# Designed miniproteins, single chains, continued (4): the designs that were tried, part 47

Each design is a single chain, and the fold is of that chain. pLDDT is the mean over its residues in the fold that is shown.

## One batch from the design tools (miniprotein)

Design m13611
Fold by ESMFold2-Fast:
Structure m13611 (fold): chain A 79 residues (1-79)
Amino acid sequence: SYSEAVLALLEAAGAVSATTFASAAEAQRHALDTLRAAAPEAEVRLVSVERTSDTSVLLTFEVRIGEARFLLSIRVALA
C-alpha cells in the first residue's frame, strides 16, 4: 500500500542518515540502493546533492508511487 511504501522509505532514510560514508558518491549509491530495496514499487530518482558542511551532504530524491509524487531529503555524514 502507499502508506506501507512511505513508512518503508522513511525507515530506510533513517538508516542512511545514521550511516557515515567515505564520500558523497558512496552515500548517493548506498541511499539509492537502500530506498529502492525498501519500496520496490516506488520510482526513486536523485534530484540534488548539496554539500552542507565539510562533514555533511544533503541528498534530495524525487519519489513517485502511482500518481503520488514527493521530495525526500536525507542528510548524511561524511568521514
Scores: mean pLDDT 88

Design m13612
Fold by ESMFold2-Fast:
Structure m13612 (fold): chain A 65 residues (1-65)
Amino acid sequence: MEEEFELTLESLRLLQEEGKIVSIEVKGNEVHITVKSSSVTSQSAVNILGAVLELAGYKVTVTVV
């Protein structure tokens, strides 16, 4: 579970480096992700990665800007 969390966060960080995610904020058991509305592919990827984090026991909130 911790290993899956780290791999999922790394995938999200790669999307952030590409400019497709505005911010990623981790607070204890909560993960807040802000994604650009202009990036359809990143919205889909964030939804999938968010579902993986929720299965790992995290609370995920996705904001589209």
Scores: mean pLDDT 76

Design m13613
Fold by ESMFold2-Fast:
Order: structure tokens, then sequence, then C-alpha cells
Structure m13613 (fold): chain A 55 residues (1-55)
């Protein structure tokens, strides 16, 4: 199976990095929107990591 990361924490870090990349690419997001996006993508990254560990 394909492993992007070994732990849920690494998945969360990936999600956080993704959110920051989107924020940097978009001048229309305010700090509150960036924080909300970071939270959502961090949670999604953790969930994906859990699923990948089950494969």
Amino acid sequence: PFKLFDTVEEGEEFGRAFARGVARASSKLDPEEIERLEKLTREAGGRIAELLQEL
C-alpha cells in the first residue's frame, strides 16, 4: 500500500501545510478563514492517515 506518512500527526501536519499553501495562493482569505481552513485540513489529514494505516 501507498504511505504518504506514518502517523496521524504527520497527516495533520500535511493538512496544515496544504492550508497554508492555499492561503498563500489566495489573497482573498482573511486570517479567520485561514484558521478555519487549517483546522479542517488538519482534521482531514489525520483522518486520511488513519485510513492509510488500515490499508
Scores: mean pLDDT 69

Design m13614
Fold by ESMFold2-Fast:
Structure m13614 (fold): chain A 89 residues (1-89)
Amino acid sequence: LEAREEEIAEAARAQLRRLAPGAPEALIERYARAVAEAYRARLEGREEEARRAEREAAEALVEIVGLLRGEEAAREVAAKTAEFFAAQE
C-alpha cells in the first residue's frame, strides 16, 4: 500500500506539472498528498475521509490554476482530476 500510494502521488505530481508549469512545489505536493490519501481512504472503505481528501485536492488545483491561468484553466484541471479518480474504480 505504501508503494502504491507513493506511485499514485508521483503520477499526480507528474500530471499537475504538465498541466500547470510553474506551479509552486508546495501546492503540487499538497495536491499529490490529497490524491494519494483519497486513494488510500477508498481502499480502506473510509468514504468520508476519501471525500474530504478529494475536496482538498480540488481546492489545491483551483488555487494553483487561479494563480497561474485563471478560471477557465481551473475548470479544465478540475475535470481532469475527476477523470483521474474515476480511473481508480
Scores: mean pLDDT 75

Design m13615
Fold by ESMFold2-Fast:
Structure m13615 (fold): chain A 74 residues (1-74)
Amino acid sequence: SAAALRALRDEVYPIVGTHLREEGYELSAEQVAAVAEAVARHLAANPAERETWRRDPTGLLALAREIADRLAAE
């Protein structure tokens, strides 16, 4: 549902934003929000990762960096 996606995005946003900042990414708040939304959509489409990401966010954070790299290339 749209509400479930929004809740997941809001949960992921501060985690993704903090990680990208610590890794040296200079993204606007709008770009960080776009990364968080893409990550939330990926989790919504991948039930196994949606169940485990809070215990091991390593793969999620790697995906966030990959998406951020594509945005920075524009």
Scores: mean pLDDT 84

Design m13616
Fold by ESMFold2-Fast:
Parts: C-alpha cells; structure tokens; sequence
Structure m13616 (fold): chain A 70 residues (1-70)
C-alpha cells in the first residue's frame, strides 16, 4: 500500500534529520509524481543515513515510484 510505504519513508527522512516541512515537501512531490522536486531532499537524506538505511530508502523509492507512475 502506498500509505504504508510513505509512512516508512517519513520515518527514514526523520531519522536522516529532515524537518517536518522538508518531509512533507518530499511526500507531496512524490504523491504528485514530481520526483525531480524530491531529488535534492532525498539526496540530502541519503547522505545522513547508514549503508543499510540508504538501501532501504532506495528500495522504498523504487516501490513508491512503481505505484505512483501507474
């Protein structure tokens, strides 16, 4: 389910140190299919995460994108 994946994404972004405003900006951009607008904040988050967390972020991003682009 998209909502479950977005909630997992929110938790990873929060762990990466993004503000609630930044997190909601990413979530909104993704929900609207505007992945380019999310890329900068996602890159910032990835740089703050462990190797395992970055892999989880990449997996979540792929799953979310598959759903949104349908």
Amino acid sequence: ELEKLLEELRELLKKAGLSEEEIEKVIRAIQEGDFDSADGLLAKAASQLSEEERKKLEELYHKIREIVEK
Scores: mean pLDDT 81

Design m13617
Fold by ESMFold2-Fast:
Structure m13617 (fold): chain A 65 residues (1-65)
Amino acid sequence: SVGDELDAHVRELLEELSKILSPEAVKEAEDRLTRVRDYLLKNKVPLDQAKAALDDLAKDMVSRS
């Protein structure tokens, strides 16, 4: 399902972020990525666009850290 694919994508992004960010920053990233994922699912955003939005959010969080 789209939900399962987005859950897997968020998990993969958090694993990569955990190599760069502090544990506290990773917890903040998990909360933000989860909220955005839920928004994208509720609004039926296509999987490719939803993944791109999550990637952009993760990149933005790294750039501010």
Scores: mean pLDDT 84

Design m13618
Fold by ESMFold2-Fast:
Structure m13618 (fold): chain A 87 residues (1-87)
Amino acid sequence: SSDKSKEEVMKLAGLSREEMEEAMKDPVKRMRLLLELAKKHNLLPSEEELKRMEEVVRRVEELVRENPELPEEEKEELLRKLEEELE
């Protein structure tokens, strides 16, 4: 179930319940969390999967830019952090 998936992610990432709830509400934080988990567990994505993941990140960046609730300063900071993580 979805509840078990949340508990599994929390266990794998070493996250508190509070941090998990924050990630569930913010798609940018959720994407960052997924990237951290992929790196931490040394996943071996295929070239096709890697390109798809890169495209998903670009879509998330677009959603951040178009989010009216985020101030422009925070949008730029979040996009910069995503770029830093992807290095």
Scores: mean pLDDT 65

Design m13619
Fold by ESMFold2-Fast:
Structure m13619 (fold): chain A 93 residues (1-93)
Amino acid sequence: SNEERARSLAKYILKNIPPEKAEELAQIIKEKIPELPDELAEKLAQAIQNRDEEAVIEVLLKVYELIEKQENPVKALQELMDAINNFAYQAQE
């Protein structure tokens, strides 16, 4: 389900993305999913900064809804996950 996916991704983000990198990650997600409202990208950054797992999940559920509406949802999801994983790898240094 999207809820299980959002929860798993939220835990991954909070484990691997430090608070100081939250705004950069939110911008990366916005860049991959331009349909995500600016206010939700800001909410995501604040949720990561505050280590608020439930707030991260709420924004990610909206991200998944927007992905399902894309012309190629599988490609959009893969590109988003690759971008998040690449950023998390860089953030660990």
Scores: mean pLDDT 87

Design m13620
Fold by ESMFold2-Fast:
Structure m13620 (fold): chain A 65 residues (1-65)
Amino acid sequence: SADEGNDLAGKGGESGDLELARKGAELTGEVYGEKAKEGAFRAAEGGIKKDVEEADEGAAIAGEG
């Protein structure tokens, strides 16, 4: 589900696990489409990098999906 996808992407970002973040983003994309997938993955990458602006941009893109 999209909720599980978002949770997995968030856990990947929190733990620095890029593969887990990617898997979560793919699950989100299956429900909400490609923009949601891109947004979720960018938000997770921002979290891993501790880049607040990248995380915010990812969240905004996910919201457009």
Scores: mean pLDDT 68

Design m13621
Fold by ESMFold2-Fast:
Structure m13621 (fold): chain A 65 residues (1-65)
Amino acid sequence: NQDVVRAETAIQLEAIAVGVEAEVRFEGETLVVRLRGSPEKVAALEAEARKIADKYGYKLEFERL
């Protein structure tokens, strides 16, 4: 599914841009983002990930890396 690949890639690129370590997986209908970084950078990535997930209609879960 091209939309899954686009969503995963978009979140991974945001993680690189923000400077957060992240692993992105798609499970069922859920984007699972495992991340590590400072609270401020993590919050910034979470906000962008929510926008991306909403755009594609996927559920979003955050876990600690």
Scores: mean pLDDT 84

Design m13622
Fold by ESMFold2-Fast:
Structure m13622 (fold): chain A 100 residues (1-100)
Amino acid sequence: MRPPATAEDRAHQEAVLAELEATDPAEALLAAEMAKSNEALAQVLAALAVRAVEAGLMSEAEAAEALGISPATLRRRAAAPLPPELVEAIDAIIAKHLAE
């Protein structure tokens, strides 16, 4: 198990997750700069990008380019285990975008 982040990092991550819940998948990829300040957020954005591609919202190449990684790296990173709370947030974002 990975040691927990500092209290400041954890509070920042909670605020970022709340914002992510209100963000469209395509817009989340444009916010890749936020991921650079938090490694966990980069992982969440990769998972969100793969889910958006699978839902038909964007191409795999477009998603990978937006994150500055290869499509193979995108799939590999998105396959890493995420906390259930992040998975639920991603599903909610995809569902909201598809409903629009």
Scores: mean pLDDT 67

Design m13623
Fold by ESMFold2-Fast:
Structure m13623 (fold): chain A 61 residues (1-61)
Amino acid sequence: MKEIDEALGRIAKSVADLSISITGVEDEEDSRLYRTASRLFRRAGNLEESAELERRSQEIA
């Protein structure tokens, strides 16, 4: 269901954001969380948020 996918996407994004905020480090796990969130938002039909999260994931080296 699109609403559930969007909610899960928000949770995955929030976990990555919180991890980076607490540790001050962007790592491969945070990149994976943003990719997961991007896919969930895409499934929900929120293409704008999906594209932004995909970009964010790719910026984490």
Scores: mean pLDDT 79

Design m13624
Fold by ESMFold2-Fast:
Structure m13624 (fold): chain A 72 residues (1-72)
Amino acid sequence: MRKEAILRALEAAAEGNGDEAHAILEANPELQEETLRIAAAAQEAAKRAIEEEGWSEEEAAEVALEKARELI
C-alpha cells in the first residue's frame, strides 16, 4: 500500500536505518520521487521548528514525521 510504504521509508530514515528505507524504495521504485519530495518538505518543517520555535532535534523529527503524514 502506497501510504504505508512511504511513511515506513521516512520513519526508517529518521531512525537512521537507511538500509530499510532503501529496501522499501527499491521494492517500490514508483514511489521514490514522491517520497523524496515529501522528505524535503518534512525536513523544511523540522528546520523551521528548530530555528523559529527552539525545539530540540528529537522534537523536530516528530514535526517532520507529522508533516510527512499530512502530505501522504
Scores: mean pLDDT 77

Design m13625
Fold by ESMFold2-Fast:
Structure m13625 (fold): chain A 82 residues (1-82)
Amino acid sequence: EELAKRIKELRAEYEKNKGTDPEKAAELHREIRNLVLEALKKIAEQSKDPKLREAIEKFLNGEEISVEDAKKIIDLLNKYLE
């Protein structure tokens, strides 16, 4: 998946820059966040789970979500990025 590959590449660049170039790290973080949003939307559509979609929307808006929902989202994203 092109999207999954791009997210992996940007994460690697973020890790290299986070201690030495905070401005570039912030830019990379924003780009990663936007691509993760696209990946999460695709995951939600595939599951067809309205509760999962709501949790993803809350997460992206910076709203509080349960630890359980956050773990599920992270697990699904990690599987998607494999």
Scores: mean pLDDT 75

Design m13626
Fold by ESMFold2-Fast:
Structure m13626 (fold): chain A 71 residues (1-71)
Amino acid sequence: LTQEEALALLRERLREERDPARRAALHGVIKSLEVSKQAALEALRRGLASAERNGDDALAAWLRELIKELE
């Protein structure tokens, strides 16, 4: 995905997302993506590592899919 396509995708997901943790993650990633796609991917990978460390399997699985879609 281009940076513009990734931004459009994430903004769409933020509109539909109801889970507070996922919404917070989407807001953070969108802000990073406004700087660069690489910054957004780095932020997502850090978020994934944190979710895995905290045992949040649902958030970790969601972040893995989001990373895959943005690549």
Scores: mean pLDDT 81

Design m13627
Fold by ESMFold2-Fast:
Structure m13627 (fold): chain A 102 residues (1-102)
Amino acid sequence: MSEELKKKAIEYLKKAKEALENGDFQTARDYAIKASKYAAELYRLGDYETAAEIFDEVAKLYEKMGDKKTAAAWYSFAAEAYRLAGNQEKADEMKKKADELK
């Protein structure tokens, strides 16, 4: 289950990055949102580490689009997911990134 959700999230992240490289910010946002929905399902299933990784990648996409406020929110979600995964170092890193974008 988790591996299939991870593959789908990675596929949508790739499409979001391709749209961003082409300057299509709307399509990039649409695919980033789809990736985040798979990350939310992983989170619901207790795969906090993988969910956090995807939330981090979504945050990076919004940061590259210049949407610092939305990027900060996604870094905060990644921090909470890493904390629940027991990865305090990554949680602190994501928290710092969120705070720097405010």
Scores: mean pLDDT 89

Design m13628
Fold by ESMFold2-Fast:
Structure m13628 (fold): chain A 101 residues (1-101)
Amino acid sequence: SSYTFTFTVKKSGTLRITVENLGSTPMTVKVTAKASSTGASSTATFNLKPGESGEMLFLGVKEGDKVTITVEALSGSGTLKVTVTNLGTGEVLGEATFTLT
């Protein structure tokens, strides 16, 4: 299964996307970020033990972009937390906690 959420970029720059495994089971997850206005996309795959975090950068987002984050479980199941931060400002633009099975 997968989880998807969307947010609006208020300031151009680079986004930091952090995925944390809050569960008790190892997971392999695929994270995809897409910007609607430019069509730019970035994808990363993480092998996350319980309590482990993975990070990816999404470069070159523009003010007014709608950015969609999709998290897909390739293996394992459990609760994940995704945080999206503007690297230049430190502002949290999006955060979600969800369970994949």
Scores: mean pLDDT 85

Design m13629
Fold by ESMFold2-Fast:
Structure m13629 (fold): chain A 76 residues (1-76)
Amino acid sequence: MEEEKVEELKKKIDELRKRYLQNPEDADSVIEELKKLKEKAPEELQKRIDQFINTVKSLKKIREERAERRRRLLEG
């Protein structure tokens, strides 16, 4: 792959990271965009994208667990 394309993909990954940090509610949109980038990415960058997807999924799960706990406290 062209080195310039790899740098462009890295920049997009960083932009998605910033987007997620600014609006964690966009987690699903960020994951979908990361999956699209992974299709175009070389193997080394695919691993980095997978790591980011896993991080976003883990953080989303923690947020959902916290929301459930809060809901339970409000209901009980």
Scores: mean pLDDT 77

Design m13630
Fold by ESMFold2-Fast:
Structure m13630 (fold): chain A 97 residues (1-97)
Amino acid sequence: SARDEIERLASETHLKLIMESQIEDPELRAENMEVVLRETGERLIAIVRRHPEVAPLALQVIDSLKDLIDAIEKDPEIRQRLHSLLDDYQRQIQQIS
């Protein structure tokens, strides 16, 4: 189901972000985390376009990723970059629903 697809994507993304957050080089860490979030955001948009009824769940996933980033990323500039990217995907999903 679309719900199960989003739940699996959320779990996968959570693990990937935790792994990428271990990179000591701040620019490489930021770039790798951005790649994870772009892949996740694009997949969430694709799921919501096929199943608009799961848009609220997709938005909850984006909020949970923002909370995770705040917990695992200590650099405020990297947090701002990642939040800005998630804000963009949040806006795109809201426009579909």
Scores: mean pLDDT 91

Design m13631
Fold by ESMFold2-Fast:
Structure m13631 (fold): chain A 62 residues (1-62)
Amino acid sequence: MEAKLAALREKIAAAKTKEELAAIAQEVSALAGVRGSGSHPVEALKLLKEIGDKMLELEAKE
């Protein structure tokens, strides 16, 4: 499980467009949806927040 979260974090860091970030957000949501209980929901929420923050930075740059 942690390996997938680490890979998603790397994708967020490497993403340079809002479209890439949207795709990663869908992947994070799918991961959280597959395991609704007993999986680290706080980590998934942190990833979604990081994606949102990056999207805001990209929009401000545009």
Scores: mean pLDDT 71

Design m13632
Fold by ESMFold2-Fast:
Structure m13632 (fold): chain A 66 residues (1-66)
Amino acid sequence: AEELYQKAKEAIDRATEAVRAGDKEAFLQAVREAYKYMKELEKLGDTEKAKEIRERLQKVADLVNQ
């Protein structure tokens, strides 16, 4: 579970960097990776970490829509 959480967090960091750089392809790839790790955390029963990742992804998505 901890490795999945760290990988999801790293993917969110990459998504944020991609938004700053205007790199849409890198952003979409990073979001897909974070979403995949989030689902794996949910399957393992780590709902709190999965929820945190979902909330962080929503914040990054909101930045793109500005």
Scores: mean pLDDT 79

Design m13633
Fold by ESMFold2-Fast:
Structure m13633 (fold): chain A 61 residues (1-61)
Amino acid sequence: SSLQQEYQQVKKQIQDIVDTLLDAYAGKKTLSEEEKKQLVQQLQELSQRYAALQKEIQAQE
């Protein structure tokens, strides 16, 4: 379903951002303060969408 596809896409996007932030924390990647703020904001927005999609999928089970 399109809902399940969106769920997998959002999950991947969250994982990619988390990996980027972890690489920056470990010194493997350099991020500016503004880039970090943007990534954290995106992570917050995606996490809200992810939670909403989980509830929608569970409601259809």
Scores: mean pLDDT 84

Design m13634
Fold by ESMFold2-Fast:
Structure m13634 (fold): chain A 61 residues (1-61)
Amino acid sequence: SVEDQLALVDLLARYIEQQGRTDPELARANIEAAREYAKTLPPEVKAYALEQIERLEALLA
């Protein structure tokens, strides 16, 4: 469901954010993988996923 996909995006975003605190290079690699995954999502979930990716990239700048 869309709700389950949004929940998964939230879980993955929190995981990558925490990972960025200890291993920013691995977190950046996971952001790139997440960007590819986002391409497979329906438009409404994809938009939210891309917003989370942009937020995470800003945190790792």
Scores: mean pLDDT 85

Design m13635
Fold by ESMFold2-Fast:
Structure m13635 (fold): chain A 59 residues (1-59)
Amino acid sequence: MKLNVEALKRFKAEHPDLDYEKIAAALINAGYSEEEVRKAMEEAGFPKEDIDKGIEKAK
C-alpha cells in the first residue's frame, strides 16, 4: 500500500492541533508498513521524532 504525501500535507494543515504520534500509530494500525509510514510522513513535513514515537507506540 502507498500513502499519498499531498493528502498528508493537507491533513496536517487542516488539523494543526493533532497529536502527530497518534497519526503515525493509526497509519500502522490501518495496515501500512513502518517504512512506508515513516517515508510518507517525513516527506509531508511531520517531525521525525513524532513519527518514530508513533510507530513504536503502535507495536
Scores: mean pLDDT 77

Design m13636
Fold by ESMFold2-Fast:
Structure m13636 (fold): chain A 55 residues (1-55)
Amino acid sequence: SELEKKLEFAKNNTPLGYILGFSETTITVMKVSGKVDPKILEASQQTIQFIRDLV
């Protein structure tokens, strides 16, 4: 699933804290711009929240 791919990427490729902070900011900017599908933004926010709840 898309969620599993994002979790695997976060664990293996980048500093977790930086990615979470940057991703949250990026999602907010994308939401304001209206250029990204809202379902993708919601899934991304849920992924970030899931990771935060684990850390």
Scores: mean pLDDT 72

Design m13637
Fold by ESMFold2-Fast:
Structure m13637 (fold): chain A 65 residues (1-65)
Amino acid sequence: DVSLEVARDILKASAVAAGVRVEEREVDGKTLTILTAETDEQAAEADNVKASLESLGYEVETRRL
């Protein structure tokens, strides 16, 4: 029972804590969240965060370095 923005911020903080790089861009008036992973473990966490953010209505892209 948290606000949408608080849930988003917690998920972004979780990604950063796992070593995932988080970037936001505005595309067609919507915020796109980009999650960049350098390891397979980080990629798995980025995929989990993506699924959670998308369930809240956010647009998310994952990248592998």
Scores: mean pLDDT 82

Design m13638
Fold by ESMFold2-Fast:
Structure m13638 (fold): chain A 94 residues (1-94)
Amino acid sequence: SLESDIETLREAFGMDEEQVELLRKAMEGDPEASLEMAEWLRKQNTVLARSIANLFEEASKTPDPNFNTLLLEQAAGLVLIERGVENVIKKNEL
């Protein structure tokens, strides 16, 4: 769901209320919010954050709430894959 995907990104990147509100505006098709989210993600300086930033940059060029919802789903999927890999590594090093 949209709320589940937002929460996944919030947890992964330590988003505060202002950043969550920016994400919600991006999902509603606000191209400025999508671009600001992309810039913020690039500042996190991880491969995952840069990949997700590229999705938000594309959303800023084609402002469509349906398209943006699919991009958010893809972004949340990437986060869940990364989290799954990290959990397997941690369990195997115990």
Scores: mean pLDDT 77

Design m13639
Fold by ESMFold2-Fast:
Structure m13639 (fold): chain A 92 residues (1-92)
Amino acid sequence: MNTLKLVEQIIDAMRDYIEGKMTESQFMMVMLSISVEAEFLGDELTAELARSIARRDFESAKKKLEELLKEGKITEEQYQELVELIDKLKEL
């Protein structure tokens, strides 16, 4: 499964939303689109991560990130960046 590519898409969308390059509705649609692609690829953890972010369920999102890191499906750098982006999203 190409979890690294899907997670980079999540990071890019979160950055664009934080920078004001997309609306909240556009951001939610992108996150839900990524979740559907992840499910089609059999990547349920990444699908659940994207859905949690779309719902603003940041506690569940962080838990899914920890699971992805423990399974070696994402890098430590991606984990740290996503945690920082989630913390920025909480302020929006």
Scores: mean pLDDT 86

Design m13640
Fold by ESMFold2-Fast:
Structure m13640 (fold): chain A 75 residues (1-75)
Amino acid sequence: MKVYTVNGVKPGADTLLRAIGKEGELVVTDDPAEMERAKAAGLEAVKPQKGSTVAESYARRLGEVEVVEDADLDA
């Protein structure tokens, strides 16, 4: 899976994973409100692994993550 950044600004982990999850159907977050929001958008939401960042937990659950800098998240 690819993790995208846009316009030299890294979005927050929840925003990034939600945008990527919209294409891949999975969002990783530790916030119950974000989980409900993701599910309302038709995305699967899961909690991160203990001791991991949101992005790291996403990589562990879906396999390797490749970071793509200055990509268009709207495309």
Scores: mean pLDDT 50

Design m13641
Fold by ESMFold2-Fast:
Order: structure tokens, then sequence, then C-alpha cells
Structure m13641 (fold): chain A 61 residues (1-61)
């Protein structure tokens, strides 16, 4: 569910709650490429790490 997705982004990837909520909203809207881009630009994740995070979120939602 959304709470587990938020916890994953915050605790595993070190995102702020605000950034994590923005990423979650994009994933829930099916805007996966934009969620990957946001993670790379704002969280400093590699493309592989960002794609992994989005895939994990898809399994929790």
Amino acid sequence: GPALALDLLRHEFGLSEELARRVLALVQAGRYDEAVALLMEEAGLSREEAEGAVRALQTLL
C-alpha cells in the first residue's frame, strides 16, 4: 500500500517525505519515466537505482 511505498523511498533510498510523496504520485498516475527522471534529478540516484525504486513501488501499490 501507499504507506509501505513511502517508507521504502524514505528509509531505503533516503528521500525526504515531500520528494517521496511526489514520486509516489507519479507512479500512481502511471508516469513511470517521469518518476525515474525525478529520482535521478532530485535524489541523485543512478538510472538503474531509480528504475529499481519505481519497480519496487509498482509491487507495493
Scores: mean pLDDT 85

Design m13642
Fold by ESMFold2-Fast:
Structure m13642 (fold): chain A 68 residues (1-68)
Amino acid sequence: MGRLLAALQLAAGRIGTPEGAQAAAARLDANPYASEEEMVDMVAEATGKSREEVRRAIEEAEREIEES
């Protein structure tokens, strides 16, 4: 969960506005037991991006986190 949450936060910051990223962070923090699909939906809604764009950004963020 923690690694996925970090990847979602990083993805939101890359594809969204600072305000959208903050809104995504607040939604994720309020729903700590949300499924991966629910988390992707929250980021998509907060950033105004499609689920596909969010998933691509997450894949990139996960690679970066794993390499760090």
Scores: mean pLDDT 74

Design m13643
Fold by ESMFold2-Fast:
Structure m13643 (fold): chain A 55 residues (1-55)
Amino acid sequence: SAALAAERRAFLESIAARYRQAKQTLDQETFNQVAARLSEEIVRESERIAKELAE
């Protein structure tokens, strides 16, 4: 459980860093596409971890 919590924190920190990098380097249209995919990745990973924690 603690290991999964640490993994989730590292994942979210990685996503936040990538979001900031994209926002600084990409045009708004491309950034919007990247941000949408990052949001989907967060939801998918959160669902995966929730299932793991339930077991």
Scores: mean pLDDT 79

Design m13644
Fold by ESMFold2-Fast:
Structure m13644 (fold): chain A 96 residues (1-96)
Amino acid sequence: EEEKRKKIEKWREEMRLSGEGFAETVGHVLGRGEEARRRVERALERGVEEMERVAKEYIREALEHATPTQASAVSISAIGFVFQMELGEKKIEELK
């Protein structure tokens, strides 16, 4: 069904955009944008568990080396991306 395919593509695009936003935030705060982008790409292939691992590592680094406001930005961005992956994976599975 074409409508199901379009919905799946939309959910995948939303996950990709959320991951790009997270990587950009890590780049601005920690200067690791390229590394974060590569790790986001791996997480999009491997699933939410990999993203949670990546998120915890960058949040820890931000808490140690960045300002409280910057650490909050990384944390909020990471939580948002993890949530979007969980929601997107669930919705894509429902649509298959």
Scores: mean pLDDT 82

Design m13645
Fold by ESMFold2-Fast:
Parts: C-alpha cells; structure tokens; sequence
Structure m13645 (fold): chain A 62 residues (1-62)
C-alpha cells in the first residue's frame, strides 16, 4: 500500500522525465545497435502507460 502510493506519486511528478528517458534509451539503443536497450526503453513506456492507469485505480480503490 505505502509502496504503491509512493510509486503513483513519483510517476505523476516525474512522468515527463520518465517518458523522455524511455525515448532516450530507445534512441541510444538504436545508435549502439543494442536491442536490449531498445527493449528496455519500450518496456518502460509500455509499463508507464499500463501501470500508471493500474496504480491510479488501485490507489483510488484502497
């Protein structure tokens, strides 16, 4: 519960920086031909979109 609330707050406050960082990882991975880095960046963006919604719903329900 406490960890969930803290994560949701951090996501809200740093959402712009998190998205930018995810995109930077993808760009850097493409420049380095590092598929793992590209996958990490994509996973971050997907995780943000999916779990941001889930965290809000979970926080509101609890």
Amino acid sequence: SELLAKAAEILRESSKELIDKGQELIKKGKELNDQELIDKGQALLDLYNERFQAHLDALAAQ
Scores: mean pLDDT 73

Design m13646
Fold by ESMFold2-Fast:
Order: structure tokens, then sequence, then C-alpha cells
Structure m13646 (fold): chain A 67 residues (1-67)
């Protein structure tokens, strides 16, 4: 839903990727590492692990804005 996407965007913007639906702790750690290091390849791989398209798109947008 739109509310869930808005919540996911806020959580991702705060680095709380593990609280986004479909993002496990390993994927969340990889996303945080990718953003911290400017690692585009790791970011693309980690975003690709997110099984829910709506949340994948939201996380991708947040991560891309920080690379």
Amino acid sequence: SRDERSRAALLAARGRFDEVPGVDEETAAALREAVANGDRALAEEAVGRIPIPEFRAVVRAVVESRL
C-alpha cells in the first residue's frame, strides 16, 4: 500500500533497512556497507535480493540518492 511504501522510504532513509518488508539482516548490512563505501555494485546486488517489487523500488531510490 502507499502507506507501507512511505514507511519503507522513511526507514530506509534512516538506515533501518532491516525493518523494511522483505529485507533480512544480511541484506540490510550489505545496503548499509554499500552506502557507507559508495559501493554501487554491492548496492545493486543487495537491492536485487529484495523480493517485493514495491519495497525494492523504494530502497533502490533511497540508496541511489546516497551514492
Scores: mean pLDDT 84

Design m13647
Fold by ESMFold2-Fast:
Structure m13647 (fold): chain A 111 residues (1-111)
Amino acid sequence: DEEERLRLLAEKLGLSVETVRNLSKEELEKLLEEEVRKLAKEEAEKIKKDPSLIGDEELRELAKKLSEEQIAEILVEAEKKRRELSKTMDTETVTAEVERYVYELLKEKAK
């Protein structure tokens, strides 16, 4: 959730949660974007080293055809889509739509 993410971000930056909350909206958005990109890169490295981390066999085969950079880009796009949809949709619907979006991105890039 947002509060948990702010807490983890504050710990990472060596700041209090209150200090992070007092950052401008633009400053906070930039820090969150950097964190998303960092986590996506780390996850993409893990997936490329061990594709079995993907439980779905079809998605696993698609991911094997992609570069680490392409997988990281898909993960960043997935998180952005999740955030946009979360503003107007319930968690269950958001999860289903994001999973569908990831599958389409994987198919498009796994030429």
Scores: mean pLDDT 76

